# Designed miniproteins, single chains, part 60

Each design is a single chain, and the fold is of that chain. pLDDT is the mean over its residues in the fold that is shown.

## One batch from the design tools (miniprotein)

Design m2077
Fold by ESMFold2-Fast:
Structure m2077 (fold): chain A 87 residues (1-87)
Amino acid sequence: DVEERVEERALEELRPLLETLSEEQREAAIAAVRTAAEVVARYGKEKAEELARELLLRMGMSEEEAREIAEKAAEAAERALEELKEE
């Protein structure tokens, strides 16, 4: 499944960031990456970022943190998807 492979690669790319987060923030960030991976292939990066940000807000992350993490998640998912298309 492309979505699962995109999620796996995006999480690996973001591992250094995830390791600096609290357990709760890390769980939220992982969920955001999963959401971005599901959405990016079908609806593109902007929609992936939007939905990831909304998820992070629902999970209790601040508006600023949610925006920054969602941007990084969507970018990582987009890069992973493009790399997988070339392989």
Scores: mean pLDDT 83

Design m2078
Fold by ESMFold2-Fast:
Structure m2078 (fold): chain A 118 residues (1-118)
Amino acid sequence: MSLADRFLEALRQIVAEMRDAVARGDKEAFRNALLSFLDAAIEYAKRVGDEELAEKLREIRTKIQEAWDNGDKEAVLKALEEARELILEFVKKHDPSRYEEVQRLLDELLELARKALE
C-alpha cells in the first residue's frame, strides 16, 4: 500500500466518523475525529519526508485545538481551510492520481465542520 493510499483510507474512515458525530450532535466525537485527521496528514507528510509541511500541520493542529476549546468557530474553519490547501498541494505534487478523491473528502470534511460548529 502506498503512503497516499494509507492516508486516503484513514481519511475515508475519519470522514465516516465525522458524519456519525454530526448526525448524533456529538461535538466531542467530532473534535476527536478532526484531530485524528490532522494526525493522519502529519504522518503522511513525515513519511514522504516533507518535515516543513509536517511542522505547518502541527501548528494548524494546535490552532484548531485552541480555537475549538475557546469557541472560536471562525478560527477553526480558517485553520481547516489552510490545512486543506496545504494537503491538496502536497497530494497533487506527490500522488496526483489520488488528488480528486482527497479533494472530494476534504470538501466534505469542511462541510461537516461547518455543521458541527453550527
Scores: mean pLDDT 88

Design m2079
Fold by ESMFold2-Fast:
Structure m2079 (fold): chain A 87 residues (1-87)
Amino acid sequence: SLEEELIKVIEKVKKENKDPEEFVKKAFEKMNELILKKLQEGKISKEEALKANEAVLEAYEKGLEAVKKGASVEEVAKVMIETIKES
């Protein structure tokens, strides 16, 4: 599913980044790139893309809030993943 692919993007970016703020920004960028690619390839509908973009934005906002509270990359990734799952 698109949800599972977005979660895999978060997990991959987490492994490549040790700074929580840079991690959140890069995860946001890469998740949106995936959604756009899937939409352009006709693999998801415009409605699915919009819903996914909204979930990704919420994950980004909650991730940044966690960073401001001093959360680690692991803790920020967990918040972002849970947000994607709840959407």
Scores: mean pLDDT 88

Design m2080
Fold by ESMFold2-Fast:
Structure m2080 (fold): chain A 93 residues (1-93)
Amino acid sequence: MVVELPKDKEEELEKKLREAFEGLMKLMEQAKIPKSVIIKALEAILNNEPLPEELPEPFRSALERMVELANKVPSLKKTLKELLKEKIEELRK
């Protein structure tokens, strides 16, 4: 079921999604999660596959919750896919 939100609320949620995603990526880097594990996790989300077993808590639950919330709004789902692609490309460099 897709929820239609006012434009102003969608823009605020997109900003919060971007900030939450960037914060989570920084926390995973600080926790010394290998780049290969992060890439696998982001690719799994992009391909609608289960997260890798190597990804520890609380990062696994945080990513799953982020995907669930973003999937409720089409604009947020699109924004999340763009963020995932950009981060995968950055980490592969």
Scores: mean pLDDT 79

Design m2081
Fold by ESMFold2-Fast:
Structure m2081 (fold): chain A 72 residues (1-72)
Amino acid sequence: DELVAQLSSPDEATRLAALRELGRLGEAGVEPLRRAIPLALNDPSVAVRQELGDLLAHAAPPVRAVLERALL
């Protein structure tokens, strides 16, 4: 979807905003975020990787469980 595509943007601010928006969607964002996690984990920007960490720390329990499995 559009947010996952934005995570491949050359613009760091766009990638950061896309991660924040995926987190805000909660359960509705789980499938796009599952596909986005490998991109964010391998992002060259420390800020993007930190945002992923913060997102995982603040995810609701059902969303967090799905995201944690994607990291394995």
Scores: mean pLDDT 73

Design m2082
Fold by ESMFold2-Fast:
Structure m2082 (fold): chain A 97 residues (1-97)
Amino acid sequence: MELDETDLRILAFLELNAGKEFSVSEIAEKLGLSQSTVSRHLRKLEELGLVYKRVNANGVTLYGIVDPTLGVLQIKDAVLKTNLTEEYIAKLKEILK
């Protein structure tokens, strides 16, 4: 399974905020990314079963992490399979602390 640095940043943010749900615009603001970038990566992560999508009573689409443990395991799998550089691994470790 192939995750890029942006996928890992979104997963780390959601894991650090486990039990909370966020809109695309909220994630984009918190991570300093465009809404279109966040939306594309969230779709990929949803297809991989790492995040879930829910529409609230007001029609707002919200995203959350399915299981923080599963997210951590998937990040470890991505590191092993995608040959992430030491720089990306160090950044991920800093975000997850």
Scores: mean pLDDT 71

Design m2083
Fold by ESMFold2-Fast:
Structure m2083 (fold): chain A 84 residues (1-84)
Amino acid sequence: NKENAKKYIDKAIELAREVPDLKLRQKILIYLNKAKKSLDEGKFDEAIKNLEKARQLAEQVPDEELRQKILDYINKAIEEVKKL
């Protein structure tokens, strides 16, 4: 469901805004926003690639709780896009 994928990306964006490192936060947000745009355009392979890049960057978040929540929402978004 495209709408569920967008909701999970939006939750990941909300949590990513709490990342204290400015450069890491900006990179994560860029890829999450690119994924959301690709979804809106029906470019599902591009959406997955951008979500995977955001996931790799999110693994660098030092706070374990925040990191795990961001990763969980990105993984849920990827699984919803794969069903499209």
Scores: mean pLDDT 90

Design m2084
Fold by ESMFold2-Fast:
Structure m2084 (fold): chain A 98 residues (1-98)
Amino acid sequence: NKLRDEVARFIKIVIDELKDIRDKTTDQKEKDEIDKAITRFEQILAEVKRSTSKEELLEQLERLIEILRKLRKKTTDIDHQIKLDMIIGAVRDLAASL
């Protein structure tokens, strides 16, 4: 399933972006929130790899958007907020393209 593999690849890229944000974050509480988001993304990635329908893929992408929105509200670094907003936009664009 090419669509599932594309979504899985996209999620892996976002996990790497979140790891970069984490490594550049100096506040320990914000680091902990990013680590929680990464763990949830890895769980969703495993579910995406088992997904067989476009509807299941869309549900997983909506879960990613919710996690990112909550993380953005807890982030105080403006550059990281902008990067999270860009990632949220990219997830929405991918969901709209399915």
Scores: mean pLDDT 88

Design m2085
Fold by ESMFold2-Fast:
Structure m2085 (fold): chain A 68 residues (1-68)
Amino acid sequence: MSLEEKAEEIVELVKKGDLEGAIEKLKELGLSRTIAEVMVAEVKRMVEEGVPEEEILKALLKALQQAL
């Protein structure tokens, strides 16, 4: 599965309120729980603030590329 597809899954899980599922997906990519929790919290904040989904995906992809 591509990094883009993984980012889409994570955003979908956060939108559903499945924050633990999103954390587990990030851990599968090699991130620590602490970093995964920070990333999920940022995605949740962007969703709650009404940031467009395309911008959330772009921000998450950039963060994943920098962390991996």
Scores: mean pLDDT 83

Design m2086
Fold by ESMFold2-Fast:
Order: sequence, then C-alpha cells, then structure tokens
Structure m2086 (fold): chain A 75 residues (1-75)
Amino acid sequence: MEEERREEEIARRGEEEGKKRFEATPEEEWDKLIEEARAKVKWAQENSEELSDEELIEAAAYLYLGNLLLKKKAE
C-alpha cells in the first residue's frame, strides 16, 4: 500500500503542477516546453528506479504538460 499510495500522490501532484505550468506558459514557449517535456520524460523513464519522489513528480508534471501542449498544437 505504501508504494501504491506514493505513486498515486506523485501522479496527482504531477498533474496539478502540469496544469499550473500550462496556464502560466505563453504560446511562444510551447515548442520549447514540448521539447523539454519529451527530454525529461525520456530521462525519467530511463532512470525511474533511481529518482526521488520530487523528481518523479516533476517528470509527471512534464508528461502532463507535454501531452496537453501537443494536443493544443494539433488544433
């Protein structure tokens, strides 16, 4: 239960942070953030077992933000 609870908390915090970053991000920065998000998510996937909770939350935030920005760009 401890690991499951932490993963859920990380996912929730990541989504919250991602939403806030999206609202604060001007459209001219979207391409840069998409690239940064892709790089961060890839790095986190490759090093997930070594990441702290804070680093996992940041990676989750980037994943959410990147997906949102990509969806908006496709419009």
Scores: mean pLDDT 76

Design m2087
Fold by ESMFold2-Fast:
Structure m2087 (fold): chain A 70 residues (1-70)
Amino acid sequence: APAAPSVDVDIDSISEEKLELIKKIIKEGEEKNLSGVEILNKVLSELPDATISDVLLAGAEEAFEKALEA
């Protein structure tokens, strides 16, 4: 099979402040009953430097945190 270059996503590559801001937008969107796509668009609109990977990372951490407490 052809080998594709792997993209190594390092959690340390994102600022804690930026991650917290993205998590806040996600939580606020959930409280307003927004869909995942609407939340993603809101994050990208308010944080133009944010990537889809950053949003997915923040969402995964938020979900993982809730799962650990449950």
Scores: mean pLDDT 68

Design m2088
Fold by ESMFold2-Fast:
Structure m2088 (fold): chain A 66 residues (1-66)
Amino acid sequence: GFADEDGAARAIMVANLYGGVDAAAGLSTEITRLGLPVSAEDVKRAALWGGAGEEGAQMAANHAAR
């Protein structure tokens, strides 16, 4: 889950895997600004910001939701 620090770290890792360093940085900024929990939809948006494209962003969300 993304309700704790370990979940947030996993979400950032997944964003990085699909959207690169820009996705990871964007998600880290959102977590710092808004706090926990982080949703699969937040990971999807971060992956899109990193350039993953629609399919890659959906895969990131699916990976994050498990």
Scores: mean pLDDT 76

Design m2089
Fold by ESMFold2-Fast:
Structure m2089 (fold): chain A 73 residues (1-73)
Amino acid sequence: ELKEEGDIYLALGLIYLTLARKYPDENTIETLKKAIELFEKARELFRQAGDEEGSKLADEVIKEARTLLKELE
């Protein structure tokens, strides 16, 4: 269940990250912050489940989203 919940949060975060990258608008900063929140939740769930690969992937997409956010702020 924890791994499945992590997968769902990761997928939702990726949707928001993709929207921010491909369709930037006045809400892009808020969209990126939402993606980061979802990825952080996914990372915590993967860590609790012992899913090293999922946790590592979540860390990578958090880094990507934070880099984009920094470029906009």
Scores: mean pLDDT 83

Design m2090
Fold by ESMFold2-Fast:
Structure m2090 (fold): chain A 106 residues (1-106)
Amino acid sequence: MSATVSQSGIDTSTQSVAWYMQYKGSDKLFGIAAISADGSSTGYHPGVEGRATISQDAANGTAYLNLENVHPDVEALYVASKSGSSVPLGESPSSFEKLTKVGTFG
């Protein structure tokens, strides 16, 4: 099956988006995909590379992560975080203050 993890309310020309996954029962989020402002750069974690695709809808201010080969028996939380156009060097974008929960599997 496939799942789509979306982040709305972004300016695609000035804001980057990162997607994170957390396994059920874990306190740790880890990054699985990201897109820079203006879509000039995309990145994927090796564990999802080839299964994940990123797209943007500038007219609707939304970024999408499409994940293939998602199993409904795997309980994981998927979250997206938006950042401004300028992230300080040496800092990861803080996801804890800007997290949007976008899906769980039962």
Scores: mean pLDDT 63

Design m2091
Fold by ESMFold2-Fast:
Formats: structure tokens, sequence, C-alpha cells
Structure m2091 (fold): chain A 83 residues (1-83)
């Protein structure tokens, strides 16, 4: 459903906009835009991997908290489960 994709992207962007580090925030926002395009193409596994990969990269480098990373991934997973 396009509606579920739009709602998921909105929730993810709200989380991303609360990230204090500008580079990490921009990286997550870019990943969300890529994941949205993939979800609209029915490429849900690829969309999940883009978000998870970006979050893991930023957490591993101390640019994103584990708590925020977990919230982003959980939001993405729930959105894909509803599709």
Amino acid sequence: SKEIVEETAKKLRELANSIPDERARQAVLNAIDTAKALMLQGKYDEALEVVRGTVRYLVDRGLLSQEMGDKIIETMDKGVEEL
C-alpha cells in the first residue's frame, strides 16, 4: 500500500530529524528516501537492508545512539510487516 509506505517514511523522517549530528541525520534521511523508492517498487528486503546498513554504520562509528538506531529499525520493520 502506498499509504503505508508514506506513513512509514513520515515516521522515519520524524525520528531522523531528532538526530543531533548533521551528517548522521542527512545519511539517515538519504537512506529513508532510497528505502521509500525501493518499497514503492516492491523491493522490501532491499529497503530494509539500506536502512539497517546505514543505521549500523552510524552506530558503529558513534555518530548515532544505539537507542535511536533501534527505534529507526523497529519503525522500518513494522512498516514493511504492514505491506
Scores: mean pLDDT 88

Design m2092
Fold by ESMFold2-Fast:
Order: structure tokens, then sequence, then C-alpha cells
Structure m2092 (fold): chain A 72 residues (1-72)
């Protein structure tokens, strides 16, 4: 659904923002919310969102930690 996609994208951006500001705990929470909304999307869109979070994890230790806690 368009709503689920918009919410997943919003939570992805929040997760990235909080991790870059050093708040790994909130970043992890937002990545988990992204995953929840992404689960309501077609598999291809879900993979694209998860891959975006994973790629963000390569750019910062805090992003990597938040990704691993949410998806590991």
Amino acid sequence: SEEALAEAQRYLQLGVSYALNGDVEKATEYFKKMKEYASKLPPEQQKQLEQAAKEAGKTSPNLKEAYEKAFG
C-alpha cells in the first residue's frame, strides 16, 4: 500500500538520522518500525528498503550497529 511504503520510507530516514546523531537505540527502534511497515509491501519493495538500510550501515559504525540490532 502507498501508506505502508510512505511510513517505511519515513522510518528509514528517521533511523539513519538518529544513528548519525549517535542515538543507536532510537535508530534501532525506527529500523524495526521500518521493517514492520515494509513487511506489508510486495517482496521486491521490502528487499529494496532492507538493502537501503544495509547500505547505510556501511557508512557509519552507529548505522551498522542499529541495522544489525534491528535485522540480525
Scores: mean pLDDT 86

Design m2093
Fold by ESMFold2-Fast:
Structure m2093 (fold): chain A 96 residues (1-96)
Amino acid sequence: MSVEEDRQLVRPNATVRKILESVGITKETYTLSEVFLAAMQYIVDKGLINTSPENAGIVDLSGTDLGKVVGKDTLDINDLTPLYEALVKNLTPVEE
């Protein structure tokens, strides 16, 4: 449902909710865009982005709650597809 993702409300699982709470966001339901932006803010707030020239743009997820969601120790900030896909798998669409 790519076209309606910003209108689709989702419920986070316990691990994703913990990530959202760590960036100061507490709700019962979210848009997918809100969850994705919160995950990006979590990366920034935790200082997970490598700044060395050889690893520039690599996110270190090892030992983090976000790493548990993604199932990987590293993520390329220039290719967020694995993050987006992992978040979608850990969110339940809200339907009436």
Scores: mean pLDDT 77

Design m2094
Fold by ESMFold2-Fast:
Structure m2094 (fold): chain A 83 residues (1-83)
Amino acid sequence: SIAKETAEQLIAGLDAEAAKLAAQSSPEVAAVLRAEAERTKAAVRAAAEAGESPEKIADIAAQGLVEMYEKVAAAEAQLAAEA
């Protein structure tokens, strides 16, 4: 189905982006990146299994990416405050 193909493509993109950013980050920030990527992938898979539209699956992935960047920024701010 197109929904399943959309989910697989988005999951591959999330894995690639998270791996790229993690390679450029501290171990602590990299852990946050991996955890958020896994959470977003799980949400994308769940939406595809529930029969959600490709548009809704794409929206879930986009929102997850935004939340990932926000949590990374928060983790970096906390590390700076502890230094």
Scores: mean pLDDT 83

Design m2095
Fold by ESMFold2-Fast:
Parts: sequence; C-alpha cells; structure tokens
Structure m2095 (fold): chain A 91 residues (1-91)
Amino acid sequence: SIDDLLARFRADFDHAIELYEQGKKTLAGFLIFSATVELIVEFRKAGNEELVKLAEEFGKKLSELYKNNASSEELRKVVDEFLAKARELAA
C-alpha cells in the first residue's frame, strides 16, 4: 500500500538522518537519495502520476537543501511536509 511505502521511506530517512547528524553527510546523502529514488520508482509502478510529480518536486527541494548544507531540522521538516501531502493525495 502507499502507507507501507511511506512508512518504509520514513524508516530509511530516520536512519540516514542520524548519520547526517553524526557528520557522515556523504553516506547519509547517498542513503536519503537512494530511498527517494526508490519511492519515485514505486509510485511510477503504481501508476499514480500525482504522487510521482510530488515525489520528484520533493527530491529536487531535498537535493538543494543537502547541497546548501542545511540542518537536520530543515531536512526533517521537508520530509514531514512531503509525507503529509503524499498521505492526502493517497486518501
């Protein structure tokens, strides 16, 4: 289900952001963006174009924040906002 996909993404992100907070930003970035790409692929397989577009826009925003060395709090906020919007679209 979409809820299961979002829960898995949240778990993957939470693990990666702990590494980010430890200063392991390159490894954290790899894990965060791998999880984001996997989520986009799964939404494409589900045929939900609105979720694909939302996830692609989210990925771009997340990438810009990461490149600008954003705080873990800023990254968490963007993820929380994305997950809330994705749940609304999936309802």
Scores: mean pLDDT 88

Design m2096
Fold by ESMFold2-Fast:
Structure m2096 (fold): chain A 75 residues (1-75)
Amino acid sequence: SLEELLAEAERALAAARADPAAAPTASQKVGDLMAHVMHPEIGRYAAAEILALAEADHEAGVAAGENAIRQAKSE
């Protein structure tokens, strides 16, 4: 359900804020949420982009994940 995907994405992103090693899981969970509310291709793009940003800049990765969740909530 949307509620479960949102809760999973928010939990995974909270873990990633505390621990960069959780970034792959957070990017995947946010991507799953975006795939559900928009389109699978958008979900795949979001997951890849968030992970790439997180690997280069932890704060940028977290910010991108937060932005994606906000976008999903507006749908």
Scores: mean pLDDT 83

Design m2097
Fold by ESMFold2-Fast:
Structure m2097 (fold): chain A 81 residues (1-81)
Amino acid sequence: MASAEELLLMGIFLQEVLNDIKNGKFDKEKAIEIIKKSKLSEKLKRQLIELINEVSTLSDEEAIKKLTEEIRRVMQEVNAL
């Protein structure tokens, strides 16, 4: 189970990625580098890298939808702590 700190960091990261896509500033390699340098567990890093690779293959509309769903999931996990 992720810690409250890890869930908060994931939520912030995903929100920034969402904003970058909305503003046409999304850079997959930079996002992956940020994940690799984070203090998240290796399991969470792998899950986030997989998500970033997935959203990079989607249209902006589908990527925004996917990220909004993931942010909602993370917020639900925070509220369950």
Scores: mean pLDDT 81

Design m2098
Fold by ESMFold2-Fast:
Structure m2098 (fold): chain A 68 residues (1-68)
Amino acid sequence: KPEEAVKLLEEAGDTEGARAVRKAIENNDPEIAMLVAATFLVSARSQGDEKKAEAARKALDLIAEYLK
């Protein structure tokens, strides 16, 4: 289910972010997965990319909710 976070990033065109989150999830590193998703959220917001920001926020929420 946290793998859905990867698909959200890929759909928004952030293939690099999707790959990084996928690797963190596969390695069972939830802290890194959350950090990566948060980094892409901040980056997307700073460049005004609402679609990428929304995808990153949803990805972060999915990772955080699953790992709580």
Scores: mean pLDDT 77

Design m2099
Fold by ESMFold2-Fast:
Structure m2099 (fold): chain A 82 residues (1-82)
Amino acid sequence: MNEEAKKLAEEFFKLVKEGAPKPEIEEALTKALLAMGVKREDIDKALKLREEVAKMKPGTLVEENVPDNDAVEVTSKEEVRR
């Protein structure tokens, strides 16, 4: 059942294969998930978390967890030579 959900998922995969713009891919994914019964809030939260994770460097994922993050940061690449 849910042929509509199947069609939306297929369209999403087609957009990914064709290399469509990211906003189109995200919209198609959101619609497919909604048709499959996933909550809008859960989808929005997942997308937002993914964007934040992409901006940050997650060691363990789950930012709410306190990882052993002892400032393992290499600034050598950003060291401006005189």
Scores: mean pLDDT 63

Design m2100
Fold by ESMFold2-Fast:
Structure m2100 (fold): chain A 72 residues (1-72)
Amino acid sequence: KRATVIEELRRDAEDLDVREALALLDRAEATPDPAEAEKLIAEALELVTRTMLTRAVDAALERQERLKRLLE
């Protein structure tokens, strides 16, 4: 199941172009240490999540600007 999590996160990171997360996931697959793999996966997840949140904020700001323009 861990391989499935890495695959899903890799897809998300590719879609969002988060190269740092892709590098972390490559290292997670290469390491023989399961604790290190879990740590790397967690770091990749944090980066992907942060990027998703940043894009959500940008979308909200664009919506605000459109509504503001309609009021003028």
Scores: mean pLDDT 81

Design m2101
Fold by ESMFold2-Fast:
Structure m2101 (fold): chain A 80 residues (1-80)
Amino acid sequence: EEGIRLARRAGELAKEVAKTEKDPAVRQQVIDHLNEAATAAVRGDFERAAEHLERAAQLSTNPEIAEKFRELADEARKLA
């Protein structure tokens, strides 16, 4: 269940990015990393999930949403 829970949370963040990120190229890159994180989490690869969440945080132009990515990455690392 932990992998599915993490993937669902990554999906909610992707929806938030779709509404808040104004740059289409940045939006696509961040959402792509969130989708990769969700896929990795469902497979139980929490280290890869955390890496993609950290990349999403680095690419994000919104500091509040970037912090949410870092918090989720920390949770993923605790599951690894």
Scores: mean pLDDT 86

Design m2102
Fold by ESMFold2-Fast:
Structure m2102 (fold): chain A 75 residues (1-75)
Amino acid sequence: MKPTKEEIIKELEKKVKELLSQIPEEFEKVRKAVEEYAKEVLELMKKEEDLDVVIERAKQTLASIETIRDAALAA
């Protein structure tokens, strides 16, 4: 079955929290920037009527945060 917009948003919030927990505490500024970015994207997704756009935004947001996490772990 197709996920609902609410389910997509909830899963994104869960995955963002998981990724943030993987960023070392010495990169606190990076963690805060990622958290703020995620909040902004979530607000945009709540206003979006097109489910396909919501899905695409969620995928792009997760990919961006994963890249930032990987960079922090490599530093």
Scores: mean pLDDT 80

Design m2103
Fold by ESMFold2-Fast:
Structure m2103 (fold): chain A 75 residues (1-75)
Amino acid sequence: MALSETELAKAVAHVALSSWKAAASSLEDEELKERLIEVADEGLERVDAARTAEEVEAALRETRERIDALLEEAK
């Protein structure tokens, strides 16, 4: 049994997004926590909807960019 390139990309993205969500859940700042969890959940939905590895990578990249923007705003 072998994963397709898209299935492997989705598995990696799920691990990354779930890890980011878990890290966010440990934050004391409830507003930042809720926003980060929402962005990660939107990212997971986009990854699940993706049909190619390129779409998965784009969804993961865009989700990371949104997370970085929220962390920058929280300064």
Scores: mean pLDDT 81

Design m2104
Fold by ESMFold2-Fast:
Structure m2104 (fold): chain A 75 residues (1-75)
Amino acid sequence: SVEELKKRFEEALKAKDFEAAQPYILYLLVTRNMAEYYKDYKTAAEIYRQLAEVARAAGDSKTAELYEKLADKYA
């Protein structure tokens, strides 16, 4: 289920296990693309914030900042 994928993702991010995080990251990317296609910018903004958290956990502050700016643009 999506809830189980999200729980594993949250545990994986705390452990910085990005391989275990990948299934939910893929889900986020697909649902972001769908939200943008349907012009559901509020949902797209929420997903960009989650992607920014992934980038920060990975130590990629520049990518995190870019995702936060995209979220702000859609909010």
Scores: mean pLDDT 84

Design m2105
Fold by ESMFold2-Fast:
Structure m2105 (fold): chain A 95 residues (1-95)
Amino acid sequence: NVLEIIKRFVETIKEDFEKAKAFVEVAEPTTPRAKQFEEELSQLTQPQEVAEKTFEILKVIPEDEHHDFYVALAKVLFRKGEDFTNQVLNELSLL
């Protein structure tokens, strides 16, 4: 269930932002689609748009590939900073 996995992702980052950030700084998306997703999210300026695009893609990607997309999402969020990250996580929590 995509919503349950998103909720777990949100809870993990909110629990320890700096630890989550350090983990994803050394991780890279491995699939071409996840790398493209990272580039697409990097161009978005509104937290709601990032959350909506993330939810849309995760509904069509197989669950075993979701990890790469969460890495891509987290890398974009941490580059944009904690305030932006918290806004996106709040939008994702409302799904």
Scores: mean pLDDT 77

Design m2106
Fold by ESMFold2-Fast:
Structure m2106 (fold): chain A 104 residues (1-104)
Amino acid sequence: YEEVIKLLEEVIEELSRASAMIAAGEPSSVVRERLQEVLDRIEEAAKKSSGEKKEILERAGSVVQKVIDLLESSDDRVEHDMELGAAVTYLSVLLLIVKKEKKK
């Protein structure tokens, strides 16, 4: 679980950075490229995982993919901020659940 926890913490940090970049007026293409690199790392980790660890990583990947899809389909900065905020919240809750499972 340590590797999954570390990766989830890194993904949350990258989504928070993406939100800051959007607020600073960075092009959505630059933010999408950065998030695609994050998604690629999650997918690679999921390929090397099995069972519950793979399920957790696939859930994280689906959340990052939704953000990328929204940044590609919408020019609304408010929608971008709301989706990034929702993604950070979801992954933070998922991280807490994973940390609880590790303590069993």
Scores: mean pLDDT 83

Design m2107
Fold by ESMFold2-Fast:
Structure m2107 (fold): chain A 74 residues (1-74)
Amino acid sequence: QQQDLINQVSDLIQGVVDGSLSVSDVRDWIRQQLSQGLDLSSVRDFALSGLNSTATKNNPRLQRAVQSVVDGLS
């Protein structure tokens, strides 16, 4: 279940990077999962680790996408 949520958020992040999705699509997905009572702690930890990665620091679009996940979970 947690790995499935991480896979889903990873796909959403990639969609924002590719321009097929917006940061609002990420926020709506997070809101939907939280409304279902799902624990997103693993998704939050994944996103926080992503923000500190070298790949994210060198890609402003990826940084924005990952930041939208962190912001949605705050």
Scores: mean pLDDT 79

Design m2108
Fold by ESMFold2-Fast:
Structure m2108 (fold): chain A 70 residues (1-70)
Amino acid sequence: SSAEEEARRLVEKLRAAAELYARAGRDDLSQRLTDAAEEVERLIEEGRYEEAVRLGEEALQWFDDVVRAE
């Protein structure tokens, strides 16, 4: 389904962001992104694709909000 494909793309985006933050020395943010990616993957394994997409989008939005909050 398109939701499954989008959920898998969100996992890739979250893991790519985690690697970038790890290289920047932001292990706290890298771990949170990794945890989010693993939770999205768990929902995919359970066939809960719409929930996986929502969680992944919320995780990316949360990161955008955290980076902008000074």
Scores: mean pLDDT 84

Design m2109
Fold by ESMFold2-Fast:
Structure m2109 (fold): chain A 94 residues (1-94)
Amino acid sequence: SKTEQQERLLALAEEFTTLLVELIDLYVEGSPEEKIEEAKEGLRKTVRELLKLDEELVREIRDGLIEELEETENEKYKKALEEALKILDEVLKE
């Protein structure tokens, strides 16, 4: 149903935000590469599921990350956003 699809879309969008914050924290804390790769894989899976439901939302998320990347002066935050943007670009090209 449209209601179930909308609920799933909102849940995935919330999961994306949670995983993005986790990825940022991992870069800021200088966490091991294994943990960073695990968070990146979680983001990739969530983006693939979002893309199946709403490609326009995925493109809006991408545009928002580009804006944040252009405005940030924090190199670790910038690195996390660059890696998230790379994942979005890779999934959008599939």
Scores: mean pLDDT 86

Design m2110
Fold by ESMFold2-Fast:
Order: C-alpha cells, then structure tokens, then sequence
Structure m2110 (fold): chain A 70 residues (1-70)
C-alpha cells in the first residue's frame, strides 16, 4: 500500500533515524528507573508500556513530518 511504502521510505530518512535513536535513549532511561521497582511483574508491565509509548511517539512524529513536508 502507499502508506506502507511511505513508512518504509521514512525509516531511511536520517531525521527519522535520529528521532528513533533519541526515543530509544529515553526508553533505556525508563528501563533503568523501572529496575528500582521490587515487583518483577510490575516492572515488566511498565517497561512494556514505555516501549509502546516510544513506538507511538515515533509514528506520530513521522506522520507530523509527512504532513509538514506535503
């Protein structure tokens, strides 16, 4: 689909790669904070939520950039 092709092209963009690296660094910080939680199950849940939030932020940013460049 056109959307799928656009997303694949976006991942080759240096700006997208830079944004992904920034979000990944933030995720790693959140994982380190989550390690302070005594409950293994709660820790896993927070890490999973943080990973989902990172993916959502990246996709929203890509969509905003696509609209701005159109």
Amino acid sequence: SALEQTLQASFMDPEVRQKQAELQAQLEKQKKEAEKIPSIEERKKLIQQAEQEMQNQLLQWINEQALARS
Scores: mean pLDDT 74

